# Designed miniproteins, single chains, continued (2): the designs that were tried, part 99

Each design is a single chain, and the fold is of that chain. pLDDT is the mean over its residues in the fold that is shown.

## One batch from the design tools (miniprotein)

Design m7662
Fold by ESMFold2-Fast:
Structure m7662 (fold): chain A 77 residues (1-77)
Amino acid sequence: STLTPESREAVRLALEAMRLDPSLTPEAIGAALRAIGAGYQYRLAEERGDAEGVERARAEAERALRYARELLERARA
């Protein structure tokens, strides 16, 4: 898979939030794209042996996951 587990989970949660509350579509799309970008950057950094790039991409994927969780909570309220 092109995505890391964290990025994949963030996309899954963002899409679930959009399914539960379609008014969140712009936020969900933004969260999913950010998660995909973070996963891609993680993969590139790993392939290049860029340890700092790996840590930055991991932190970005973690931020995307936290935001996706927030969107899902908002959709369930």
Scores: mean pLDDT 84

Design m7663
Fold by ESMFold2-Fast:
Structure m7663 (fold): chain A 77 residues (1-77)
Amino acid sequence: SFLEEMKADIESFAEAVEKGDYAREVGAAMNILATGIDHGKEEVANEIIRRGFALVDAGKTPEEIKEELLKFLEEKL
């Protein structure tokens, strides 16, 4: 389902942030976008990506990033 795939993508994004691997962060963001496109929810995916990188830039922890993105996802479903 969209929810299960997007949750997995968000967890992968947070894991990439924890490892400090920008290439993996970008890869995880591309997976978020692909999941959005596949389910006709590209705008939701784009907003998750935007919020994700904004939280990274703000110096939020991987746990805070994951929690905020999951909260946003639940609000859209």
Scores: mean pLDDT 87

Design m7664
Fold by ESMFold2-Fast:
Structure m7664 (fold): chain A 87 residues (1-87)
Amino acid sequence: MEIAERLKELLDKAEAALEAGDVFTANTYLVMAIILATSDLTLEERNLSIEEKLVKLGVDPETAKEIAERIESLNARLEPLEKALQA
């Protein structure tokens, strides 16, 4: 299975969990997606943006941009919610 398809499935699950108000499950799927996107990269390649990392893993540039933007959007939405839960 292509890495892009697996990433989209994880992001779909994260977005669905966030819509349901399940911040913990949403964060878990987001973390899994980030790990999958970065697991096979060298130390030098880990300095790249998420979009560049996905292209290196064989994802086409348009799909890599879409996935990277979705990860960044979810991260931005979850970060203040995580801080609020620990306050």
Scores: mean pLDDT 74

Design m7665
Fold by ESMFold2-Fast:
Structure m7665 (fold): chain A 80 residues (1-80)
Amino acid sequence: SAREKFVEILREAFEKLSEIEDEIKKNPNITPEQAKAKVDEVRAEFEARLAQHPETAPYRATADAILDRWERRIVALAEK
């Protein structure tokens, strides 16, 4: 289903975001700007994958809200 495909793609994004979070926790030299750039790269990959599955279009707004929350959290981890 469209929902199942969306959840699969979202899980892939979550795995990549979790890896970025772990990298930031291990490397205090990563700036908030660099952290945001890493999240933006995951967002671009996620959006490209959703574009390959047009049936997921109804979930894009929900996806953006979830990714915005993750971005705020990850960027905050890179702050002193």
Scores: mean pLDDT 85

Design m7666
Fold by ESMFold2-Fast:
Structure m7666 (fold): chain A 65 residues (1-65)
Amino acid sequence: SEKAIDTLVKETGLTREEAKEVLDYAKKLGFSEGAARLIVIDLAKELGRPPTVEEAIEAMKKKKT
């Protein structure tokens, strides 16, 4: 949703397009928007910078394996 994209942008520093791509991929992996947000926010905190889309996707995939 637009609200989920806006929140992820504000909390992680991802661009709007990056946030949309991450959330679209999270849905394919079976994550809710809330679960995806928590994973990506935690990753951004660990990195001390905005994650790349690829880093966010890798983090979500590791949570499933």
Scores: mean pLDDT 83

Design m7667
Fold by ESMFold2-Fast:
Structure m7667 (fold): chain A 57 residues (1-57)
Amino acid sequence: SAAEEAAREAQRLAEIMRRLREGLPIPEEVTEEEIERAKKILAAADVGREEARRLGA
């Protein structure tokens, strides 16, 4: 189903983000598009973290 496909996509993206954060090698089966998505999500998370810091949260 589409929901199961979306869940697997999310899990794959989470693993790519984890590897990028930990400096681990990216598996060769990972596409450039998946890496770019992961980088954009990480960048957005960094912006959110800075916003929280400015607000004193």
Scores: mean pLDDT 75

Design m7668
Fold by ESMFold2-Fast:
Structure m7668 (fold): chain A 62 residues (1-62)
Amino acid sequence: MSLERSVDILEENLKKLKEEGASRLEFEILAGVADIVAAVGRLIGAPEELVRRAERLAEEAR
């Protein structure tokens, strides 16, 4: 489903930001997007594992 792909893309982008030494604002934006993906996942009944991955990404980016 599209949510799994969204989580995969966010994981790759977080890794890239860490490697490139991105600004705090860039990490905050990624965290916000990850929070939205987790919230949408809960609303549509996505698998718990996908929601947890998105929540973990938001915490890692903070």
Scores: mean pLDDT 80

Design m7669
Fold by ESMFold2-Fast:
Formats: structure tokens, C-alpha cells, sequence
Structure m7669 (fold): chain A 134 residues (1-134)
């Protein structure tokens, strides 16, 4: 049985969070670079915002909210994921000499893209349903 779209969102969110926590811990253990520490703190905050927005989207789906509401929740989740990805790219640029940080950034970007893909799928389904009601 294929998991529900809500379960797929939860599974991809959990993978993104795990990769993000592993990256943050690696930076904490290896780097005294103040710019990298600042980007790490910005990234940690943005991951927290992403968790809240994706959970809001999951709740909206489970509560059978109107398609227009689901689209807005999906847009909010996509926006915060895009901001997290922007910070990850900056971390990668500052960490060119640290292969472990670079590999963990790449892994976290990959997991973020997978999560974003599921959120975009939800948004497209909701757009189609919204257009049918118009």
C-alpha cells in the first residue's frame, strides 16, 4: 500500500530534519568561524519554521480544509524551504575546505528537494480542485 500524501509529507519532513540536525551538529563540533556559526543559527531557525509550516499543511489536509487554504499552506512551506536551501548554499560556499560539511549540505539539499517535491504535488492537486469549484 502506498503511504497517504500526509504520510509522505511527514516521512520527507523527518528525513529533512534528521539531515539538518546532523549538519548543525557537524558545524558545532568543527567550526569556530563566526560567519558559518551565524549561517548555522539562521538555518536552524529556518528548519524550525519549515517544520511548523509542513505540520500546518499536514493538519490542513487531514482536516479537509478548502483547496485554496491548502494552496496557501503549501506556498508558505515552499517559501520557507527555498529560504533554507539558500542558507545551505551559503554554508557550502564557506565550507569549501571541509568535505564532511559539504557532503552533509548536499545530503540536506537533496532531502529538502524531495520534501519540496511532495509539497508542490499537494499544491498542484489543490489548484486543480480549486479550479473545478470556480
Amino acid sequence: MKPSIAQQLQDELDRFVKSSEDLVKTIDNKSDDKKLQQLRDQFRKKVGETVKKVNDLISGIENNEDPSVIMKLADDAIDTLSEAGRILKKIKELSKDDKEIQEKVEKTLEEGERLSSVVQQVRMISKIESDKKS
Scores: mean pLDDT 87

Design m7670
Fold by ESMFold2-Fast:
Structure m7670 (fold): chain A 57 residues (1-57)
Amino acid sequence: MDVEIKVQKIIIDGKEKYLAVAITEENIVGIGIGETKEEAIKKAKEDLLKKLEEKKK
């Protein structure tokens, strides 16, 4: 399964954070926000995995 991950710097409540979006070929989207690029990517992947598990039910 190919997963595309996009990371962008965003401002929330006057603080710089990172937004990560993980998209599968099936158009399932995982989103994560973190203080670092790595945290945002990790959270986006975790969100994506939860959505994939829900589809198996």
Scores: mean pLDDT 78

Design m7671
Fold by ESMFold2-Fast:
Structure m7671 (fold): chain A 94 residues (1-94)
Amino acid sequence: DAAVRAAADAALAASTPANQAANIAAAKAAKDAGTRVIVAVGESVDGAVAPGAIVEGVVVDVREVDGRTVATVELPDGSRVEVSAEKSAFVAAE
């Protein structure tokens, strides 16, 4: 899947400040769209997913906490996970 590959490639580049800003913008856009996205997780906030994991879900919240931007992703089973928006890539699912 081209979207999964793009998300993985973006996650590998996510450690630069410019890519962190782009990742935050993508997370906010995904929340505003309310549509299904593929998330390549660079850092887990709640420990529910491993760094490097790829998950599919809907971004339901994007919030700033202690200078970090956190995205809450609702998975297809209704569970929610918290990931670093700065260090994760968000790609629209086809």
Scores: mean pLDDT 75

Design m7672
Fold by ESMFold2-Fast:
Structure m7672 (fold): chain A 86 residues (1-86)
Amino acid sequence: SEELREQVEKAVKQAKDYYEKALKAIEEGDKRKARMYATGVFNQSGQLRSLALRARHAGDEETAKEAEEASKKATDEGLEILKKIK
């Protein structure tokens, strides 16, 4: 659905924003803020996974696949942040 597509796009944008802010916090030596932004990335990953299930239930396989792929990417990015800050 159009609404699900918009929610996926919003979650992708938020995950990317948190990831970029986390990298900047790492660069500035603020490990606490980097950890907070990593949590934001993981939260968006969870939202994307939920949206993928909802899209699949609605028969929207294209949106479901896109949301799943984005969720995996966000999880990977969150783990990358945690690896950099220990």
Scores: mean pLDDT 89

Design m7673
Fold by ESMFold2-Fast:
Formats: structure tokens, sequence, C-alpha cells
Structure m7673 (fold): chain A 109 residues (1-109)
């Protein structure tokens, strides 16, 4: 089965200049019928690796929000065994970063 994994990751920059992850959420969307899963329960190791990648990318002043999204997308693709990254988009508003990553997965039937 071909599905899209949609991941949302948010972080804030604290007053001392440190990045803190404020949220990680994800769901699956079926490519053929468009059905959406309930929110996924990500295992703690996956959450920690995504959080680490996001914090490291946010702390690199040379990266744009879109480049931060691509870095997080690459780590997510490795963690989920994705066939490809469909989209990776990032935004910053008032010291808060949001990243959306869309991965194509192939789930054995």
Amino acid sequence: MRVLLVLHVTAKVTADGKAEVTGISGFLRDVENGEVSPELELDPETRERLAKAFVEAVNDPSLTPEEIARRVGEVAAELFGAKRIVDASGARLNGEYSVTVVLELEIPV
C-alpha cells in the first residue's frame, strides 16, 4: 500500500537562544482514496531523533526555514524508510519555527 506520512514539527527559540521542540505530530494519508489515519503514536526514539535533528538545524544560523525543513525531512525519511520526500516546508514567525514534511511510504500488505 502506498501512503503519505505527513509530519508536523514545531519549535521555539527561548530567551537564552536555545531551541526547544514544542510539538511533533503525524498522520498517514492513503494515496489512492485520500483517507486519513488518526494521529500516529510515534515511538520515543523516533521523536528524540526528529527533535534532535530539528534543534541542530534551527541552531545553524546559515539555514533558511525551508533548509531546516529539508534537514528534518532527510532524517524522517531515514527513520521511516521512505521511498522519497514529497515535500518539506518550513516557516518562522515570532521566534517559532514550524516544519511540515511529507514522505511517501510503501507499507507491505
Scores: mean pLDDT 79

Design m7674
Fold by ESMFold2-Fast:
Structure m7674 (fold): chain A 85 residues (1-85)
Amino acid sequence: MELEEKLKKAEELLKKAEELIEQAEEALREKRYEEAKRLAEEALKKVMEAMKLGEKDIEFASRLTALALRAIGILIDAELELKKE
């Protein structure tokens, strides 16, 4: 597979991760912490798959990092709220 094809597939995975993060942020705002956690975990899985495909392209690094940090932040916030009982 050419690098271009791998980058295109990685971009599709990042797009899916971004959509999942948006849904997780909405669930977090609605205090649906269990759902927010699940969506953020799924988003992180997509980011990790994209990282494996695009690891040879440094230009992906900041985008991967930004999406991963957003998902991790949602996970921490949701888990902290779930732990209140």
Scores: mean pLDDT 78

Design m7675
Fold by ESMFold2-Fast:
Structure m7675 (fold): chain A 56 residues (1-56)
Amino acid sequence: RARELLRQAEEALRQGDYVTAARYASEALEATPPEDTETRERAEEVARQALAGFPP
């Protein structure tokens, strides 16, 4: 489910695993229904932070 994928993405972000965080965030976005704007917005934010956290 989208919320579970989002939780896994947030946990990966917290541990500094940006690759895993980006992966789960993308899956959460795909699984999120259009009515759940809160989960969608959160998943987009996690994906953004994961992308910004990638080392050069």
Scores: mean pLDDT 75

Design m7676
Fold by ESMFold2-Fast:
Structure m7676 (fold): chain A 92 residues (1-92)
Amino acid sequence: GDRAVAFAAALAELAKEQGGTVEVEVRGGEVVLTLRGLSPEAITAVALRAIGADLDGIPVEVEIKGDEVTITIRGLSEEEARRAAEAARAAV
C-alpha cells in the first residue's frame, strides 16, 4: 500500500488539529510539507510523529526553522508524490 500518501494526509490533519497551516509542495519524487503557526509543543508532537513513522524504508526528513516545521518525504515515484500532496491538501 502507499503508506507515504496516508502519512502525508495524517501529518496535515495533525497540524490543522493543532491550529496550524500546511503548505504542500511536490519536487519530483519528493513531497514537502511546510507547517506554520504551531505552538512549540505542537511542533514537538509533529516532529516526533514524523521521526517515528514507519514508511517501509522511505526516507523522511524533519527540519525545524524558527516557527516552521518542514517535513520532506523522499524516494517516491512522481505519481506517489502527486497523490501524497493531493491527500495532504485534502486533509487541510
Scores: mean pLDDT 78

Design m7677
Fold by ESMFold2-Fast:
Structure m7677 (fold): chain A 61 residues (1-61)
Amino acid sequence: SLSDLVAELQRLADEQQRLNEERDRGIAAGVLSPEQLREMGERIDRIGRQIVDLGRRIEAL
């Protein structure tokens, strides 16, 4: 349903925010390796793509 899609969109947005905050804290603390930064960036980008895809599905309804 539309409400289920909207709920999933909110969940993805919350997850993306959490990962961005975790990455920013790790950068500020100087504890993240280049590999960890790349991995976190890839995870954030993947969630971003899922948000865009889900948004398009909602708009198509």
Scores: mean pLDDT 87

Design m7678
Fold by ESMFold2-Fast:
Structure m7678 (fold): chain A 62 residues (1-62)
Amino acid sequence: SPEEEIQRLLEEAEKNLSPEEYKAFKEYVEQQLKTLSPEEAAELARLALEIAKKEREERNNQ
């Protein structure tokens, strides 16, 4: 379900992002859920996590 996907994405974000980045990601997801369907929120959350991971990799690339 989209709700289970969002929970999985939040768990993955907590594991892979800094506490500050995770807080921002969680707040972003909560904001989307106020205006969008769970399906739309899950898709945006997935994209946001992919972007955050890519930015983290770029920072770690020296």
Scores: mean pLDDT 81

Design m7679
Fold by ESMFold2-Fast:
Structure m7679 (fold): chain A 68 residues (1-68)
Amino acid sequence: MKYLEKAEEHLRKAQEAVDAGDVRAALEHARKAKEYLEKGRKAGADPQLVDELEKRLEEVLRRAAELL
């Protein structure tokens, strides 16, 4: 599923940005990951895979918030 692959790529970049202390980059990649997850959900992607990636996104956003 192309949307989930793009969501996972942006999620990985968001995590790398959090690890580097770059909150702006982390939030931008998290926003794109959320957009692709929503597109994947609407396109009939596996709900379990979408849920797993959404949980990873929430963790990235939580860690980014700790850097503020």
Scores: mean pLDDT 84

Design m7680
Fold by ESMFold2-Fast:
Structure m7680 (fold): chain A 67 residues (1-67)
Amino acid sequence: MYREKLLEAARAGDADSVREYAKKLIEEFKDNPEEAKEILIEGLRVAVAAGHTDVARALMSALKEVL
């Protein structure tokens, strides 16, 4: 659910939606942060490939919260 939303927002360059969905994912997977981390890394790959630097920065910040 939130995984697909995050990836679509990352492809679209919607940094605000990425921040919202990243926070929801971290909250949903608070007891399994490795799953949240995997999804955030996937989103980061998508953002970098699409050249969306704002989205990449948002995802890197979210990743620091689950490391």
Scores: mean pLDDT 82

Design m7681
Fold by ESMFold2-Fast:
Formats: C-alpha cells, structure tokens, sequence
Structure m7681 (fold): chain A 77 residues (1-77)
C-alpha cells in the first residue's frame, strides 16, 4: 500500500516537472508579472502538498527533490 502511494507521488512529481518546464517556456515568450505570480503561488502550494505526502510515506529522496523544485519555482521570472 505505501509502495503504491510512493509510486503515485513520483508520478505526480514527474507530471509537475513536465508542466513546470512547459510553463517556463511559455512565460519566457509571454512574460506577464501577474501570471508569473499566480503560477508561483499555485505551484508552491502543489509542491508543499506533495512534500507533506512524501514525508508521510518516508520518501526522503522525493522530499529533497520537491524542495529543489520549490527553489526553482521561487526563482521563476
């Protein structure tokens, strides 16, 4: 059961990474301060939830990866 939850969290994180890369490309070509701010707020919220779930299943590697992504999102311009 925990292994299934861990796998689903990894899948969710990979989907987030893909969406984040696409968003970075879009925002570079279409810079809008409000859109960037709103994206950051939503993305950081999603990553915080994923981090809490990863901590509950004891996946320290996943937690570390999520923390790195949070830093990348915070630096998005």
Amino acid sequence: MIAEKREKLREALEKFKKDFEEAKKYLKENPDEKVIKEFKEVALGQLEQLKKEAEKVGDEELVKEIEELKKEVEELK
Scores: mean pLDDT 80

Design m7682
Fold by ESMFold2-Fast:
Structure m7682 (fold): chain A 83 residues (1-83)
Amino acid sequence: SELWEQLEKALREGDYKKAAELLEKIRKETDPNNARLLIAIGEIYEKAGDLKKAAEYYEKALSLRPDDKVLQEKLAEIKAKLA
């Protein structure tokens, strides 16, 4: 769980880009199709100001949860900011 310890440290230090990269590595190694992890990565990228990456992860999560209205609205808001 060294990756989880590094993630917690990055989040405490406000290094959201590093936190998102660490959580993506955890996702790939544990559960690549976990919609909750995809949403969490998207939210961290959003905090990092990387709206393009946030949208990519929300789109992946929405492909796994197509009827998630909260996620649909979140993605629409990010896409509006990118337009």
Scores: mean pLDDT 87

Design m7683
Fold by ESMFold2-Fast:
Formats: C-alpha cells, sequence, structure tokens
Structure m7683 (fold): chain A 61 residues (1-61)
C-alpha cells in the first residue's frame, strides 16, 4: 500500500464523509511518520472553514 493509500484509508476510518478535523488530520500524518512541522504545514494549506477535505490532503502529500 502506498503512503497516499494508507493516509486515505486511515482518514476515512475516522470519518467516512470525506472530511476530518485539522486535529484528526495532524494526528494521522504524525502517526505515518511526517514531522510535526510538515504535518502542521500540510494541514494549514488544506484546511478550509475549519475542516480538512481528505482528497485535498492526500493530493498535497
Amino acid sequence: MSLEERLRADLLALDPSGFVTPEQALLVLLRLGFSEEEAERLVAEVTKDGKVDIDELVAAV
């Protein structure tokens, strides 16, 4: 399984609607081995109206 496939699977397991909180996205990225700085930057770039679109986050990595 690619890193992108694993990230998508882990995020969808948290919320199957396709949207997660910034905190949920950050925790998953850290668990997958992203640095705190990289995870915070990625989440900040894709967060819109207090939510993270799983497809946009996966496309950003």
Scores: mean pLDDT 83

Design m7685
Fold by ESMFold2-Fast:
Structure m7685 (fold): chain A 86 residues (1-86)
Amino acid sequence: SEAEELLERALEAARRAYEAALRGDAEAAAEAAREGTRIAREALKLPTREGVIAGIAGALRTIGEALHAGYIDGLEAGYAGFRAAG
């Protein structure tokens, strides 16, 4: 289904963003997170569990953007928001 395709792409983008963030590669993390966010926007139009998971990929964009800006407090805030969103 479209939801399953979006889920697979969102999870892959989120994984790449997270791996890049862990290595301190802010540029790669931001790029992957932007891709995940684009997919998450499409998935959020679907009233499904897959939309929630795509939203998680979008939350990782916040973490990647914070790292790109070199703002550690923003990274912590983004992570807290990610956990609150589920």
Scores: mean pLDDT 61

Design m7686
Fold by ESMFold2-Fast:
Structure m7686 (fold): chain A 73 residues (1-73)
Amino acid sequence: DPRLEALKAAAEGDIEAALRHLVEAGEDEQATRRILEMALNGASIGRLLEEAKYLGVMGAGWAAATYVTRKKL
C-alpha cells in the first residue's frame, strides 16, 4: 500500500521516500512536494493539514504531520 509506505517513510524521517510513495498512490507531485517541504521548514501540523486540504493532497498532509510528530518521539 503506497500510502502506508509513505507514512512509514515519514515516521523514519525519509521525506524523499514519502514523496515517491505518495506520487505512486496518485497524489499530485508538485502539491505533495510543497506540503513535505513546508514540514521540513518547520510549519505547524494545523497549517500543513489546511494547505493539504486546499491542494487536494491529504495523504501528503498526513505524511507531513507524521514527520513533524516523529521529531517529538
Scores: mean pLDDT 83

Design m7687
Fold by ESMFold2-Fast:
Structure m7687 (fold): chain A 100 residues (1-100)
Amino acid sequence: DKIEELKKKAEETLKRLEQAVDEGNIPEARRLLDELADIVEEIVKTGNEEGIKYARELLKKAIDLVDKAMEKASPEERQALGRHAVAAALRFIGAEVEKL
């Protein structure tokens, strides 16, 4: 099932994001945040209500990890991480609105 495959990819991407954050690998954390946003957007596009709820909670966890990453980041990296996190949240909202 597409939803179960997307959930699995999202969980694996979130684990990789957590590892990148723990290692202080900010460029990789940014890339993984964008990858997670792509997966979340695809879940929303399916119109599956349980999938969308799951994606929302997953995005919240990713934002918490980004906040933790900012503690180890340079000012420039912090600005970039913040921009990517906001973009990810806006992509989720935009995909929900477009589906309506």
Scores: mean pLDDT 81

Design m7688
Fold by ESMFold2-Fast:
Structure m7688 (fold): chain A 64 residues (1-64)
Amino acid sequence: ELPESIDKEKAEKVILYALFEMLMKGKVTDEEKREIVRNAAKKFGLSEEEAEILEDYFLKYVSV
């Protein structure tokens, strides 16, 4: 689960956007996944710290 310090509504939008981008690109590396999530987080107005948490969350969700 996401920590309470993150705006869950914005985080959900970031995750959905990142999943869509990855689906369109097909095969992506972990580095590319982090970049996609980071760019999505910036787009939806999350902080760098929140973006980093979502990067780690997304890698766990998608990779493990």
Scores: mean pLDDT 74

Design m7689
Fold by ESMFold2-Fast:
Structure m7689 (fold): chain A 94 residues (1-94)
Amino acid sequence: AVEEIKRVVEETARRISEIVPQHAALIEERKAALLERIEGKSPEEAAKLVVAEADALLAAFQADPSLSRQQVVDVAAVLSEGLARISDILAAAK
């Protein structure tokens, strides 16, 4: 379950970097830090950390005037898809 959550985080970060390439370095740094925090956590704790990071990242992008409305909408969609996949992983692990 945790390894599956890590794969979702990596795939989600890759997709977001394609939408906002000007922030690719920031996304990579935040992804690496999140993966370190997830290490050794339960699937439920890992999921909570991912939700908190997704909320913080979306809020930061919504506040960024350099991003188009379409970029923010596309990032929100990718984050929502990633969180839904994590929810499915947690349901399957029980």
Scores: mean pLDDT 84

Design m7690
Fold by ESMFold2-Fast:
Structure m7690 (fold): chain A 89 residues (1-89)
Amino acid sequence: SKKKVEEIAKKFMEELKKAKSPEERRAIFEEAAASLSEEERAELLAFARARVAAGLSASELKSDVEKLAAALYAAELLAAEAAREAAAA
């Protein structure tokens, strides 16, 4: 539900404030992503893609949900690039 996504995003942002290393931030992100259903992830990714297409930067993100959506989109781009590099090698 929308409320569940908002609660996951809020927890994600609160945990990130306490994180002291890149490894801790990655673990926090992975936990948040694992808490989302496939449909919830798809909706957040669609939202993030729409904002990127509109030319909006991460500094213009206002809500915890928008910040989680941006993190999911960044992870998808990194995974797609890694897959492309693996296929080319």
Scores: mean pLDDT 75

Design m7691
Fold by ESMFold2-Fast:
Structure m7691 (fold): chain A 62 residues (1-62)
Amino acid sequence: MLEENREAFDELVAATLEAMQKYLDLKIAIKNNASPEEIKKLQEEYDAAVARMNEAEARLRA
């Protein structure tokens, strides 16, 4: 059971799903030959989502 760490686990799941969604958005933009500015924005959003996921994982491991 993860009762003591339920919030940390739920955050990790949420962060992972967000990172997956941002990854898909970035890949679709690249596939559709979006502008460099659009791609940079989506790359930054994906990087932020991955950072959130890494922080959630670290928190769960603490």
Scores: mean pLDDT 80

Design m7692
Fold by ESMFold2-Fast:
Structure m7692 (fold): chain A 75 residues (1-75)
Amino acid sequence: VAELLREAARAARAGDGERARELLEEAARLASKDPGAGAEVAAAAEHARRLVEQGDLERAARAAEGVADWVEAGG
């Protein structure tokens, strides 16, 4: 999940909103299947995806990176 979130952030920073959206959808889908913290991660990934859909690629990238950092820290 963290790897998908970081890839989504890179795509968003490159201006590839379509790729960023696809990666965030996949990250949210995978996270939602994990009991416990998965619901929070899925919700955060969906928030970043909505930012991509609104054209706010920089905020979407920062949000995705934040979630990836949290997941990698064992949250």
Scores: mean pLDDT 78

Design m7693
Fold by ESMFold2-Fast:
Structure m7693 (fold): chain A 79 residues (1-79)
Amino acid sequence: GIAEFERLLEEALRLAEKALDTEDPEKRQELIERARELAREALRMGEMGGDAPLIKKAEETLRRVEELEEEARRRLEEE
C-alpha cells in the first residue's frame, strides 16, 4: 500500500545520505546499493499500480539516490 511505498522512499534516501557520512568504502557501497534497491522497489510498486504521481515520486527519489551514489564514488576517487 501507500504506507509501504512511502517507507521505501524514506529509507532509500536515509541510507544514501548515511553513505556520504560513512568513512568505510565497503560499508558506503553497501548502503548505496541498498538505497538503490529500495528506490527501484518503490518504482516497481508505482508502475504496477499505474499511479503517475507515485511513479514520478519514485523516479525522483531514484535519481536523487543516483546523484548521491555519484558523489560517494567521486569522493572515493579523490587523491
Scores: mean pLDDT 80

Design m7694
Fold by ESMFold2-Fast:
Structure m7694 (fold): chain A 58 residues (1-58)
Amino acid sequence: SSMQEEAEKKTAADRQRIDARLAEFEKKLEAGALSPEEIAFYERMVRVLAELEALEAG
């Protein structure tokens, strides 16, 4: 159970950081301020967030 608690706390912290970065990228994307490389990075972050949601639901 302690290993699960540590994993849950780490996942929550990582998700919060990813979500904050995702919000920043979304704002810049709407402004057209992202390079193609930054757009690719943003898409990767969206996939990671989706994977975290799937892992939490499954």
Scores: mean pLDDT 75

Design m7695
Fold by ESMFold2-Fast:
Structure m7695 (fold): chain A 64 residues (1-64)
Amino acid sequence: SAQQAAQLAREGQRAFEEGKYEEAVKLYREAVKLGGGYRPLADALEKLGKKDEAKKYYEKEREE
């Protein structure tokens, strides 16, 4: 649901702010499965140096 996606995105944001980028990616991936936005996931993937994967999610954000 949108509410569950929003909750996971908030938890991912907390992990991101703590520098826990791998945990943030995990939480944001779960949020995306529930209809959450791609941008926070893409931003966290960039922090992990996964630029090619991040680019795919930035492109999905534009196509949505």
Scores: mean pLDDT 82

Design m7696
Fold by ESMFold2-Fast:
Formats: sequence, structure tokens, C-alpha cells
Structure m7696 (fold): chain A 68 residues (1-68)
Amino acid sequence: MDEKALKEYLEKVTKELEELAKAGDSEGMRKLVEETRKVLKEKFGLSEEEVEKILNEMQKRAVRAALE
């Protein structure tokens, strides 16, 4: 796994998710989360457990940024 590429990808996706959350775009958020799940499993080779932990952390951060 390329840890640097993964970190850069997650930073980018988290910022996009923050923007969608601030805009109230629930459909866009769902689509982005689903696409991210596919990329993490298929391209980065992460386990289902690792993917869920990452997605949970990413969503928590995006929601927190949108509310604060």
C-alpha cells in the first residue's frame, strides 16, 4: 500500500465531503462515500474493516467541520 497516496486521496475526499455537507447535498455525500469505498477496496486493497474505519472517521470529520 502507498501510504502517501492514500493520505493524499483521503485528504482530498474529506475536503470534498466537507463542502457537500456544508451545502446540504445528501445525494452528493452518498455518492462520494460509495465511490470512496470502491477505491479503497479495489485500488488500495484495504480490508472491509479498514475501509469502514476510514469512512467513519472521514464522515465524522466532514460533519464536524460543517457544523463548526
Scores: mean pLDDT 80

Design m7697
Fold by ESMFold2-Fast:
Structure m7697 (fold): chain A 56 residues (1-56)
Amino acid sequence: PLSEETKEQIKEILLENGYSEEEAERFIEENDIEIAKSLPEETRERISELYLKELQ
């Protein structure tokens, strides 16, 4: 499970990359694979790092 802070950071990253707030929420809540697949590699790595930090 992700903290609210981590979810907010992921949302901001997605918004910076041109996704809507609704798309960002869908990615976080539903693990939307099409959105994940469309992310630039560097952006995907940033999001993965946030997940790993949350797990510690």
Scores: mean pLDDT 74

